# Designs tried in a protein design run: designed miniproteins, single chains, continued (3). Part 93

Each design is a single chain, and the fold is of that chain. pLDDT is the mean over its residues in the fold that is shown.

## One batch from the design tools (miniprotein)

Design m11229
Fold by ESMFold2-Fast:
Structure m11229 (fold): chain A 58 residues (1-58)
Amino acid sequence: DYIVTLTKDIPKDFKLPDGVVQLSKNVFLVPGDKLNDFKNALKSLGLDIKDVKYIPIG
């Protein structure tokens, strides 16, 4: 699993992929098998992946 920190807030109406948990305004817990889905979802919002911090946990 990964802790993912964004430099910008996502829209309130944005639908997170299944299994992704929002821990705070810009911090998310993402299962390893959902990381690519989450990454692609961020691209659809115009967010630059280079500004995203990934911390592996467990």
Scores: mean pLDDT 75

Design m11230
Fold by ESMFold2-Fast:
Structure m11230 (fold): chain A 78 residues (1-78)
Amino acid sequence: GPLSEAMENLARTVHSVTKDPKVLSLVGQAIEAALAGDLEKARQYVNQAIDAAKPTEEQRNKINSALDALIAAVQAQQ
């Protein structure tokens, strides 16, 4: 469904940028926070992941777009 697709899209987008287990762990924490309804914490974890991964501007924009899609999918479930 839309929520699982948004989760997979965020994970896949970050995985295309980095294989760093610390960054991937932060993204996992962001997904868990979003599913718990803590959207501010989800954004904080993704910002930490971006800071650690140091992606290009285009990669950062894709990651943020994927997070926004996940947040929208979570809000649609509530």
Scores: mean pLDDT 87

Design m11231
Fold by ESMFold2-Fast:
Structure m11231 (fold): chain A 69 residues (1-69)
Amino acid sequence: MITEEERAALDRAVAEGDLEGILLFLSSPNPEVRARAIEALGRLGYGEIARKAGLLMKDPVVREAAEKL
């Protein structure tokens, strides 16, 4: 489960176009957080690269997020 703080930080990064902030969430040990970071990259127009990166990951949650892009 993603925390309220992580959700707020990720939403702010998307609103601000802060790629560095979103990329930090891809380093999370929590696959749910990483999946949301993949979705956030897609929302900023980096869907192609986010999809390719997510499909290379073994976590089903992350792969499903990438497949939606």
Scores: mean pLDDT 76

Design m11232
Fold by ESMFold2-Fast:
Structure m11232 (fold): chain A 78 residues (1-78)
Amino acid sequence: MKMTPEESKLLIETESLYALALMASLVLSPEELKRLLEKYIEEVEKNLEKLKEINASQEVIDEVERIKEELREMLKRA
């Protein structure tokens, strides 16, 4: 199946935000971490909306939704 360039880009961007958030959660102060996570969650939500608009594959949508949930859990722990 053909992965569209936009679909691939949104998935990679979301994965990158998740990796950065994981690293930040170990190093940043609670205040810094909360601000960073809020921004990342907003970006992931935008990416998810775009994926739904372009009728992306369910697997990609599910992965982005899982990352969003992980970021929200990190925010609750911070």
Scores: mean pLDDT 82

Design m11233
Fold by ESMFold2-Fast:
Structure m11233 (fold): chain A 85 residues (1-85)
Amino acid sequence: MEELEREYRRLAAEVAAAWAALPPELRAEAEAGLAEIEREGLERAKKLIAEAKTEEEKEEALRREIVEGLRRAAALLAELVAAAA
């Protein structure tokens, strides 16, 4: 739990930093990519929640999908920033 929360905070900071470094001309592309990551994450979370047998399993599935979404968001934004450099 604490390790996952630490990873969440680290990834959230990475996403914020990458977004701040993003050139204005790439914002629309970044927003579209982030929306797709969010949509995919929501669908995966729904499936995992439906398959979970306990409340703890549902909570862990949600936490893992949030962290996974942040990883994908950080990677997307970092790629766009690098492409603009």
Scores: mean pLDDT 80

Design m11234
Fold by ESMFold2-Fast:
Structure m11234 (fold): chain A 86 residues (1-86)
Amino acid sequence: AVPAENRALRAEALALLPQAPREEARTLAMSHLYEGELNPEDPAHYHLALGAIYLSLGREEEARRHAERALALDPEYEDARRLLAE
């Protein structure tokens, strides 16, 4: 269910956030986490947070997978398209 998916994604993002080496990536991920709290029915924001964190860690395949999932939920997400381009 969407609420269970959101809880798992949020927990993963919060656990990984301190490990993101770039301050800009942490700030971006925190912004996406904040949007997820405001939109609890939409897991795309948590996928965007994880994408930013994984990209900052050099884990491009995980970042790409999360960006693709965000785009599948909303094809107009500019942040997801930017993650796929990087």
Scores: mean pLDDT 76

Design m11235
Fold by ESMFold2-Fast:
Structure m11235 (fold): chain A 71 residues (1-71)
Amino acid sequence: SAAELEEKLRLLEAGLDQQVQRALEAGLITPEEAERLRAEALAWIRENAPLVSLEEVRDLVAGRTGRPYPE
């Protein structure tokens, strides 16, 4: 349903926010890069939401940051 899709979008957006925040805290991206990444990723999520998982969102952020998070 539309309500279920909206809920999924909200959860994916929250997951994206978490991954972007971690990348910022790790010094992998600048705040300007983070805003661009977030906007691009949100557009991709909106277009592909029924098929998108949190793992795919993580992979997208990892690909855009160019390296894995420091441990």
Scores: mean pLDDT 75

Design m11236
Fold by ESMFold2-Fast:
Structure m11236 (fold): chain A 85 residues (1-85)
Amino acid sequence: MKFLVFSKRPGEPLKKETLEGSEEELKEKLIKEYGLSEEEAEAMVSLKVGDGAVNGLPVKNVSEEELIEMVEREEPPAVGALRLE
């Protein structure tokens, strides 16, 4: 699976990262490195290609630009993800 992830942390600029791996590897990384709950991580790895999520809330047919704007509007900490593959 492949995801584009945007993270906004207190006092830090918006970070963009591409995550690739198995469902289990991505869930572990999202929980440990991004601070997502198990429920939020499961929601992300269950996304269809072209769908995204912001803070565990799914958004259908979202573009990279729209997802960035959504994450930037959130109070930190905030995490957005877009499923690429």
Scores: mean pLDDT 79

Design m11237
Fold by ESMFold2-Fast:
Structure m11237 (fold): chain A 87 residues (1-87)
Amino acid sequence: SMEEEAEVLKEEMELFIESLKKLKKQIESNPNLSEEEKKEYKETLEAAKKRLKELKEKMKEAGVPEEEIEKLVKKAEELIKEIEKLI
């Protein structure tokens, strides 16, 4: 059902947000990043930005309320922006 699809997508978004939080903590725990590590993290963030757009579109199609989508997307975007400042 659409409701089941919506719940799965919300769970995927929550897991995505948690993965971004973990990534941020990992980067913060290593203040002496090599140029290669910075490059790898930048590539990871570009993939994360694409994933966020895909999840947003899928949640809209599954009928997740717009306010819930905006709240989750904002959390992910803020984390991505914070991580970008660290690398």
Scores: mean pLDDT 86

Design m11238
Fold by ESMFold2-Fast:
Structure m11238 (fold): chain A 55 residues (1-55)
Amino acid sequence: MSFSELVDETAALIARDPAFRERLQALLREHRPRTVAELTAVMQEAIAEHRRRLA
């Protein structure tokens, strides 16, 4: 997944899933990303957790 695709998927999930939004906010508070690479890792983890929850 490209960074642009990751951002688009994250934004769509934030808009439609309150549980995803809350979990992403919790991960952002826990990891406190300071770089694009760290932010990318947090977004990937949130999406991975969301996919596991739906499977």
Scores: mean pLDDT 79

Design m11239
Fold by ESMFold2-Fast:
Structure m11239 (fold): chain A 75 residues (1-75)
Amino acid sequence: EDEELVKRLEEAIDRLEKDIYDSQAWDEVVRIIAELRKRGKKLPEDLEKRVSEIFSKFLNDALDRAFARVEARKA
């Protein structure tokens, strides 16, 4: 079962690497990480790194969009 969760997490991460705005993939990543934490399981190091990279990309894009939105409201 834990291996199944890890496999599903890899699939969700792969989807997010293709489209960082895939809300279903985001929900899946968050849900699986929460489930693994409840079971006292640590993420594989490669997946932990990939998750970190996706969050970094999303945060940077979200910040850029937020700043653009603030500027647009002034026009």
Scores: mean pLDDT 76

Design m11240
Fold by ESMFold2-Fast:
Structure m11240 (fold): chain A 94 residues (1-94)
Amino acid sequence: SLSEEQLEAETWLALGLIFLTMALKDLERGDIQSALESAELAAETFRKAAEIVGADLQKVDELSRKLLEAVRKGDIEAFRKYAQELVDLLDEAL
């Protein structure tokens, strides 16, 4: 049912937001390794939500790659930018 698909996608998006919050907190502390692990989990959960709602998977993958690169560089500003673009893309598709 459409309502079940919507709820599943919203659940994956919510989980991704939790992982983004964890990644940001670790990144702000300079813990790049923990931030990267959390950001990778966020990317995986966002991709799952995107698959369910039929969002642009190529754009999700591109933004996820940029997000992970920002984490590796310790670039908090770039991290916030790509995290917001990922969330906006998924919210538009929901």
Scores: mean pLDDT 88

Design m11241
Fold by ESMFold2-Fast:
Structure m11241 (fold): chain A 59 residues (1-59)
Amino acid sequence: NDAEKLYKDLLEHPDLYKGLLFHDKLIDPEKEFPITLNGKQKYLNKEALKDYIDFLKSK
């Protein structure tokens, strides 16, 4: 799954956006969606993902 791959990439390159991208609890259902990472349900923040991708492109 793409989200799990992204999470693993962030684990190899700590620390900048991991805490912003993945939450243990649903905070905003319009900005986040459920995913399963290493057997745990997490919520991916779409706005933080966009910011992270923009950061990588600007680097």
Scores: mean pLDDT 65

Design m11242
Fold by ESMFold2-Fast:
Structure m11242 (fold): chain A 94 residues (1-94)
Amino acid sequence: MREELVEEARRLAELAREHGEDEAALAPLVEEIEARFGGAETFGVLAMAAALLEGMPEEVAVEIGELAKELAETRDAAKAAEIAARVRELRAAV
């Protein structure tokens, strides 16, 4: 994951801790990220931010973000299933 995307994920996680699940508070930052980086990268940032909010180590959150981006880009159902299984394993190990 690019360092810029990691920084955006940290910012989104901090904002979510402050405002909870307030979509109105989070939406402008999500829209900015999507405009700058695209949908797949934004999905990766959202997945990484969620992992950080769950208290996962940053290294694990980065891997989850990278897997989520790959999931958003794949059109192969078997590959998508493998990525989803890996994300579940990473979350279960914490």
Scores: mean pLDDT 77

Design m11243
Fold by ESMFold2-Fast:
Structure m11243 (fold): chain A 88 residues (1-88)
Amino acid sequence: SLVSGAFAVLAWLLGLKRKYPDNEELNKLVDEIASILLDIIENGLTDEKRQRLVELLAKVFVLTGIASNEEEARKLAEDVVRLNFADS
């Protein structure tokens, strides 16, 4: 569901804040993504919010080294959004 998918992503992001507490750039990105996820839970998912979520998640994946480049990061972010919000 949209709500469970948003909470799954949010829980993972909060884990990143605990792992990298002194990384100001990462923590700022996490806070922005968390704000969008809460807005999606309250007001629903739109194409604009989906695109913004993909762009911000891709930045997190590059910054944490989960993805080796921006192209891989964007593809992974699109997969994460699809898997967590497929029914909305």
Scores: mean pLDDT 83

Design m11244
Fold by ESMFold2-Fast:
Formats: C-alpha cells, structure tokens, sequence
Structure m11244 (fold): chain A 85 residues (1-85)
C-alpha cells in the first residue's frame, strides 16, 4: 500500500544521511514555494521532525507491535517541535 511505501521510505531516510538531507531540502523547498520565509530555526525544526518520523518508521518496520508506543511518542514530539515555532 501507499502507507507501507511511505513507511519503508522514511525508514530508509533514517539509515541514509544523504537521503535525509534530500528530504530536508524537499520540505524547505515546499515551504518556500508556498511563499513562506524559512528561517534557520524553522530549518532545524524541519530536520528534527524528519528525523523523528524516520526513527518512528524504522521502529515500526523492525518492531511491529513492540515499537508502536515509542513511535507514537516520537510523532507527538515532532508535532510539538513544529508547534513551538
């Protein structure tokens, strides 16, 4: 499914620093295309959010069921990091 493909993609982002940097660049480009000015603080929050999503995806793929509560906590953390801006 599309959800499984996204999960596998973000798990790869966690393992591949080059893919991580590309994902950060894509998110920054999307915000700029939407007419938003992306400060260095916003860039760091984007990096944190992507890192958290990638870690959650890896946990879900490698520890189905066992990793779910930790993945949920990481997702909530990413949301709070974005909201703090």
Amino acid sequence: SFEDELLEYYARVYEDPALFEKEVEKQIARLKEAGLEVSEEVKEQIRLAIRTQAEAAKLLLENPGEGLPEAEALAERAEKEIAAL
Scores: mean pLDDT 74

Design m11245
Fold by ESMFold2-Fast:
Structure m11245 (fold): chain A 85 residues (1-85)
Amino acid sequence: MSDGQRRLLRGLVGQMKGILDWLKKNGEDIRPVLIDQLRLMARQLGLPVSDEEIEELVDEVIDLPSTETGQKVEDFLLKKLNEKS
C-alpha cells in the first residue's frame, strides 16, 4: 500500500468522524450520511464494495462512539486495500 493511499484513508476517516460528531450533536439521522460517506470513500480508494457490505458495516457501527466507528471503518477499508494486491 502506498503512502498516498495511507494518507488519503486517514484523511477520509478523519473527515467522516467530524461529520458524524456534527450530526450527533445536532440530533440528525446518521445512517444515510454514513452510507454515503462509505460509498464515497470506497470510490475514492478504488475499492469494489457492495451495498450489502456497506449496510452490514453500518449496522455494526451506527450505535458506537465516533472514534470506534472510525476505527472499524479504517480497519474494513485497510483489509479491502490489502486484498487488492
Scores: mean pLDDT 80

Design m11246
Fold by ESMFold2-Fast:
Structure m11246 (fold): chain A 63 residues (1-63)
Amino acid sequence: SAELEELLAELRRMSAHPNEAVSIAARRALRELEEMRARGASDEELIREARRILAAIRALAAA
């Protein structure tokens, strides 16, 4: 879905972030989401998880 691809693109941008904690969290999140996708998780499940993870990473980046 377009929403899932936008969320994954945001995580890929965060994986290049100059804050090491942010970039590590984003790389870990991308790996986790890809593994969920490979195991047959629905787009809805991936979107929910990606939104949750992105909210946490954004909070970390703003701290």
Scores: mean pLDDT 87

Design m11247
Fold by ESMFold2-Fast:
Structure m11247 (fold): chain A 108 residues (1-108)
Amino acid sequence: MEEFKEKLLELTREYFDKLVEELREELLKDEETKEEVEKAKSFEDLLLVKVAKKLGIPVETVRELYALDVAGEKNPRAKEALEVGVEIGMILIELAVEAVAKANEELK
């Protein structure tokens, strides 16, 4: 059981990295997100571009709301910042769950 868990975690990390690259490729194929993805050097920047697409708002607006949430400042836009945080969380959970599922399938 312990050996299986360690192998599952190792493979999950590998599949997570692959899914992040697949997300980047998906966004590069979309004319609306291509320019912003080409500028995105970090995984964090990539997530903010995906959130902007999901919410139908400009990437700059998402970056502003994300910076506000990270700063922990009281702001009238706190609810919008929470929505950005929720969408980031949902994307991370979806990627993690898919990575675990793929890793588990490989170990069968």
Scores: mean pLDDT 79

Design m11248
Fold by ESMFold2-Fast:
Structure m11248 (fold): chain A 77 residues (1-77)
Amino acid sequence: SELKEELVKTREEAKKLSKEEIAKKADELYAEAQANKDNVEVLSKLAAKLMVLAIVAEDKEVADKAHEVLLLLKSKL
C-alpha cells in the first residue's frame, strides 16, 4: 500500500533527524491537518505519519499533536 511505504519512509527519515527537527515536521503535519479538516483521506495519512514521528521522537508534544489529529479524524467518521 502507498500509505505503508510512506510511513516506512517517514520512520527512516525521522531516525536521521534531531528531536527538534522531528518536532518541526510534526508542527508542519499538524498545520496541514488543520487546513484539511474535511478531508478524511488526508487526515488519515497525517494522523498515521504523526504517530510514527511520536514513536521515534518519544516526545509528549509530538504525541499530543498526533492524538489531536486522531480525535479530529474520529469526529469526521
Scores: mean pLDDT 85

Design m11249
Fold by ESMFold2-Fast:
Structure m11249 (fold): chain A 80 residues (1-80)
Amino acid sequence: MEEFKENALKKIKEIDEEVKKDPSKYRQAAENYLRIGKLADKFGVKEVAIEAYEKAREYAQKAGDSDLANEAKTLIEKLK
């Protein structure tokens, strides 16, 4: 499970770097972060899940996708 945590954190960073170069990808980045968060949550890696959900919420808000932002917010609250 350590490999999953390392790979997930690396993927979170890669998506963040990609979206900073292209704002049109905010919604896609939010969806990718949400998927990473759900996988981390399923494997019990709550700290990675929270980080991914926080990024998903941030980029969903920047993309103007309130439904996606609210989904990420709800998932963060469930893990606190």
Scores: mean pLDDT 81

Design m11250
Fold by ESMFold2-Fast:
Structure m11250 (fold): chain A 112 residues (1-112)
Amino acid sequence: SEEDYRKAAYEVQEVGMEAANKIREILKESGASEEAIQAFLDVLADATLRVKLFILMGEKLSDDFIKRLEEEALKRVEDVAKQYNLPQETVEKIKEIVKEFFEKVKAINDKL
């Protein structure tokens, strides 16, 4: 139903915000610049928005489409990490949070 898709979009926004807070905390602890923090948050915000827009259009996402969005987001995390010379340990923690975000997105989408 339309209400189910609106609820799913809300849940995606919430898990996106949770992931953003975790990424911000890890980057602050690593001593990353505000510019670096914002660059990583932009990757997550873009992924969250793309998922939300498809759900709000009444479209249940395919597993393949979610996986492609995850792979794109992980590639962008690697690119931003190279730009700001982040330690590999920090990069792996951020990648884990992004993977957890997409696992939660898949669970939300599976209910539609």
Scores: mean pLDDT 89

Design m11251
Fold by ESMFold2-Fast:
Structure m11251 (fold): chain A 70 residues (1-70)
Amino acid sequence: SALVEELVRALNEKDLFRAYRLLQRMDEAQLREALARVDKEAARPVLEALSLIHPSERVRALLREYLATL
């Protein structure tokens, strides 16, 4: 998926605003696929921020679940 590739790139580049916008367009399966492909430690600061500020409760819950594995 183009969205998955774009999110992986945004997270690797620590582009918080681009990642935020992409997450608004993604389903759970696409998000889980992207999270499986990033370095957890490298992406951590952006993922922590998104887990607090993203408007979708489902996205925040998935990010908190993922961060709990770090």
Scores: mean pLDDT 83

Design m11252
Fold by ESMFold2-Fast:
Structure m11252 (fold): chain A 103 residues (1-103)
Amino acid sequence: SQQEAIDRSVAIVEELKRQALELMERFNLSEEDKELVRRVFDEVIQAIRDQSKSVPENLLTALYAVGAVVEAAFGKRPGVKPPSEEELRELLERTVRHIRELS
């Protein structure tokens, strides 16, 4: 059903938010940067819940950028070397900086 699809989409975004904030905490990013990322995810969740036909482009760009960092950190791909903690931190910091520029 449409409601079940919405609920599943929200659950996916909420899990991505949780993993993103976990990484930000692990790498000791600022509270201001954590609030920015929380706001982006909350606005995406609200757009999904409101059954809007499109999520704003800036929010989608931010969501995909954060999703790539989360996949790099938590995704398991056979034969792919996992990134180092330093590489993950730099990727996360660049991604948050990019999100600030989109806001």
Scores: mean pLDDT 81

Design m11253
Fold by ESMFold2-Fast:
Structure m11253 (fold): chain A 83 residues (1-83)
Amino acid sequence: MLEEIRELIREGRLREAIEKLDRLAEEAYRRGVVTKEEYFAISATIMGATVFLVLGDRESAERYLNRALERLAELLERARRLS
């Protein structure tokens, strides 16, 4: 999943990247992989990306998406090591 999202960002398909990243973050939260606070922080960053995309600021949208993706990747890796 993370690699698919990275490819969407590289292709400039930012709306699809937002949708997949939001779904992945929600799944991680529902499965107890991330805390409520971690999920809200990621969700807020994804919302920031959405706002920038709507405003036509693709560079800021991409930066926010990469930030959220990096954070979620770290949290998913933490969960794998604890298993």
Scores: mean pLDDT 86

Design m11254
Fold by ESMFold2-Fast:
Structure m11254 (fold): chain A 74 residues (1-74)
Amino acid sequence: NLEEKLKEVEKLVKEQKFEEALKLVKEIKENYPLSEEIEKTALKLLEYLQTLDIPEEKREKVKELKDELLSLIT
């Protein structure tokens, strides 16, 4: 279920489980056609990530996640 997977991505991002969030975003991208729901969630998460103070050791993974999310809206 796409809706459940999108909610799980939001939860993982809020919990700062960025590696797990990245894996799930890639899975969604591979298994579902691009839709308004995916684009809306990607935009919302990009906005949220801009508000976070990210520890140095997680910055590379957050950059990868942002790049993946940007690919869903461009």
Scores: mean pLDDT 83

Design m11255
Fold by ESMFold2-Fast:
Structure m11255 (fold): chain A 69 residues (1-69)
Amino acid sequence: MSKEQAELLRELQEALENRDAARVIEIYRKMGFSDEQIRLRAEILLKNPPSEEVKENAERILAELDARE
């Protein structure tokens, strides 16, 4: 794994722990995901969330994406 990929994964974990949806979206964009792909992923996770933490992050990501339209 490259240093850049390792750094992005570390930043992603930190942003998720902090419920920082804006930062999570920025990191996913750096990983090559479009806003549409990020939205779709969050919607899927909200239907069957594996944990309350995942649910909270998915809800915040959708709210942040909606605010940016």
Scores: mean pLDDT 79

Design m11256
Fold by ESMFold2-Fast:
Structure m11256 (fold): chain A 81 residues (1-81)
Amino acid sequence: SAEIEKIKNEILSLIENPLLQKEVDILVEDLKASGLKEEEQIKKLKELLEKIKEDPSKAGQYLLEYEVELGMELIKRALGL
């Protein structure tokens, strides 16, 4: 998706730490593998981008929170919850 790639690149442009850049790559790949509709993936990435824009120093915290939320959503779906 061109829109997902655009948002990913915007997030990466705000992050200098190579470990956090790797976490962005992991999150985007996890979203693509999640089975979520593309519109929902775009929405989640835009929300993450806006949070990082407001406080780039918390990028690592926001990335962790999004990964945990995604993991929990996928577990709930797998369990039929």
Scores: mean pLDDT 85

Design m11257
Fold by ESMFold2-Fast:
Structure m11257 (fold): chain A 100 residues (1-100)
Amino acid sequence: SSAEEALKTAEELIKQLEEALKNIEKLEAVPEEEFERQVREMEEQLRELAANTDDPFVILTALAKAIAEAALMLAKKENLEAAIRVLSTVPETVAKLLKE
């Protein structure tokens, strides 16, 4: 079902974010701009997923969970501003998906 597919895709996206943050010492060595670029790429992938699904409610719920967990990881590493930015994309993604 679209619900199962949405959950699997969201799980894969959070896994990618988690993998990027897994070795935080490597991310800390990367310039802030480069780290921000990686976050933007993840955001774009999440938006494309939302655009290509027939069941927006399930997608949005899965995306919210993935984004929230990624933001919590960033906040835990004292990157609170980045975490807030990631979380703030959820309402915009939801609004765009609902207009489709």
Scores: mean pLDDT 57

Design m11258
Fold by ESMFold2-Fast:
Structure m11258 (fold): chain A 83 residues (1-83)
Amino acid sequence: MTDADIEAAARILADATLAAVGAAPDARLSGPAPVTRRLAEELRRLAAERGVPTVELELESRGEEDDPAWAAGVEAVVAAARR
């Protein structure tokens, strides 16, 4: 996994988590230590920048990264974040 991949994953999960907080405030992060740390850092930074209260969240992967619906949702979040 490249630094660019980690950065993209961090932004996608952070944006998805912030969007989901209104519906699922108990979402959590999980994964290998370096990825989890990066995701937590980006999540906190984006939350602060957008005026969202500091959030300590964990996102637990369903283990279904190959799910087409999940992939489509991730791509939609990336597209929205780049506008």
Scores: mean pLDDT 48

Design m11259
Fold by ESMFold2-Fast:
Structure m11259 (fold): chain A 90 residues (1-90)
Amino acid sequence: GEKLLEEGKKYAKEFVENYLSDPKKAEESLKKVEELIFESLKQGHYDTAYEISSYVSKALSEGYKKKGDEKKAKEYEKDAEEALKKAKEL
């Protein structure tokens, strides 16, 4: 679980860093995060899957905030909080 979580955090960070400057690299980082979530679920690490999902939603929220889409930023911030709550309940 821990290794998948650390890799998920790394790719979520790369997504945020590249979201506005390099959309192709951002898309590749997002695909890696999706693969890690799927792998976490496949291995039964549901808490890890939800925590990675929380980091991705937080990254998307920050990206939309920088783009000026306050409504989308708030929606993803809520998704991040809900995913983190699910991770803590497992």
Scores: mean pLDDT 76

Design m11260
Fold by ESMFold2-Fast:
Structure m11260 (fold): chain A 92 residues (1-92)
Amino acid sequence: MEEKVRELLEAIERGLKMAEDAAKSGDTDAVRDIANQIVKVADEIIELKPTPEELERVAELLQRMADIAKSAGVEDAATKLQEAAERVRELA
């Protein structure tokens, strides 16, 4: 695994924790912003030609963020994250 892929995966994991806190606080704008940032980070990982195992991890994290966004009522972000997770799985 490239060091940059690991750093970007860790960034997504931190984003998930922030999104969970924002969702609990009812901060839907923060949830949407974090979702958009996570999608961008996932796109950066894909550009780095990750391994199938790395792609599966990205898809898992995107799906978790989609679940958080849906729980917070941010349907547009949830849909984009779900679509991104499906695209990543097709590459694995």
Scores: mean pLDDT 84

Design m11261
Fold by ESMFold2-Fast:
Structure m11261 (fold): chain A 84 residues (1-84)
Amino acid sequence: NKIEELLERIRELFKEIDELYKEYKNTNDPEKQKELLLEIGKKRDEIFKLLGELVKLTKTEEEYQKVNQFVSELLKEGEEKFNE
């Protein structure tokens, strides 16, 4: 299912961002911090692109519910990580 593939790719990107952000918090090198933030930015841009594709594929209430639940859970996980 294309929707499930896109949701999985978005989850993968959030996981990659989380790992980069952990590295960012654990480094005192300003140049490396800048590099990590730029890479995070690129992955966030990719997420927005995939979300746009999801909108085009979401045609039923069931599909909308699935996407909304997935995104909600992912954002909640991200907020918990960010506050550490």
Scores: mean pLDDT 78

Design m11262
Fold by ESMFold2-Fast:
Structure m11262 (fold): chain A 116 residues (1-116)
Amino acid sequence: SPTHELARRALRVAEEVLRTYKELFGETPESRRLEAAVRALRDAIDAGASPEELAERALALAAEIFTVLRDLLSPEEAARVEALVLAGANSTDPEERVRLALEALELVLRALKEKL
């Protein structure tokens, strides 16, 4: 399904965020928290979870990544990521929710790579 394909893309982007975070900061309590959120999305995908459950896990992952990395973002970047996460939380369409989570994750990855 489109939702499943977007969730797999969100997982790949989040795994790249985690890898880039570890290149910058190493193993931290925050990196372990991100690993848990990444694992939760991966497990849902592997279990063939519903579009609604995939959307919930993808948005939770995007929110956790934003919480951990907010201080590494410019005020403008942080505002854009937060707006995408909140828009996803307020949507009832699972495909749109995962797409917004993916867009938030891609913005965080871009900002993080500029610091590497």
Scores: mean pLDDT 90

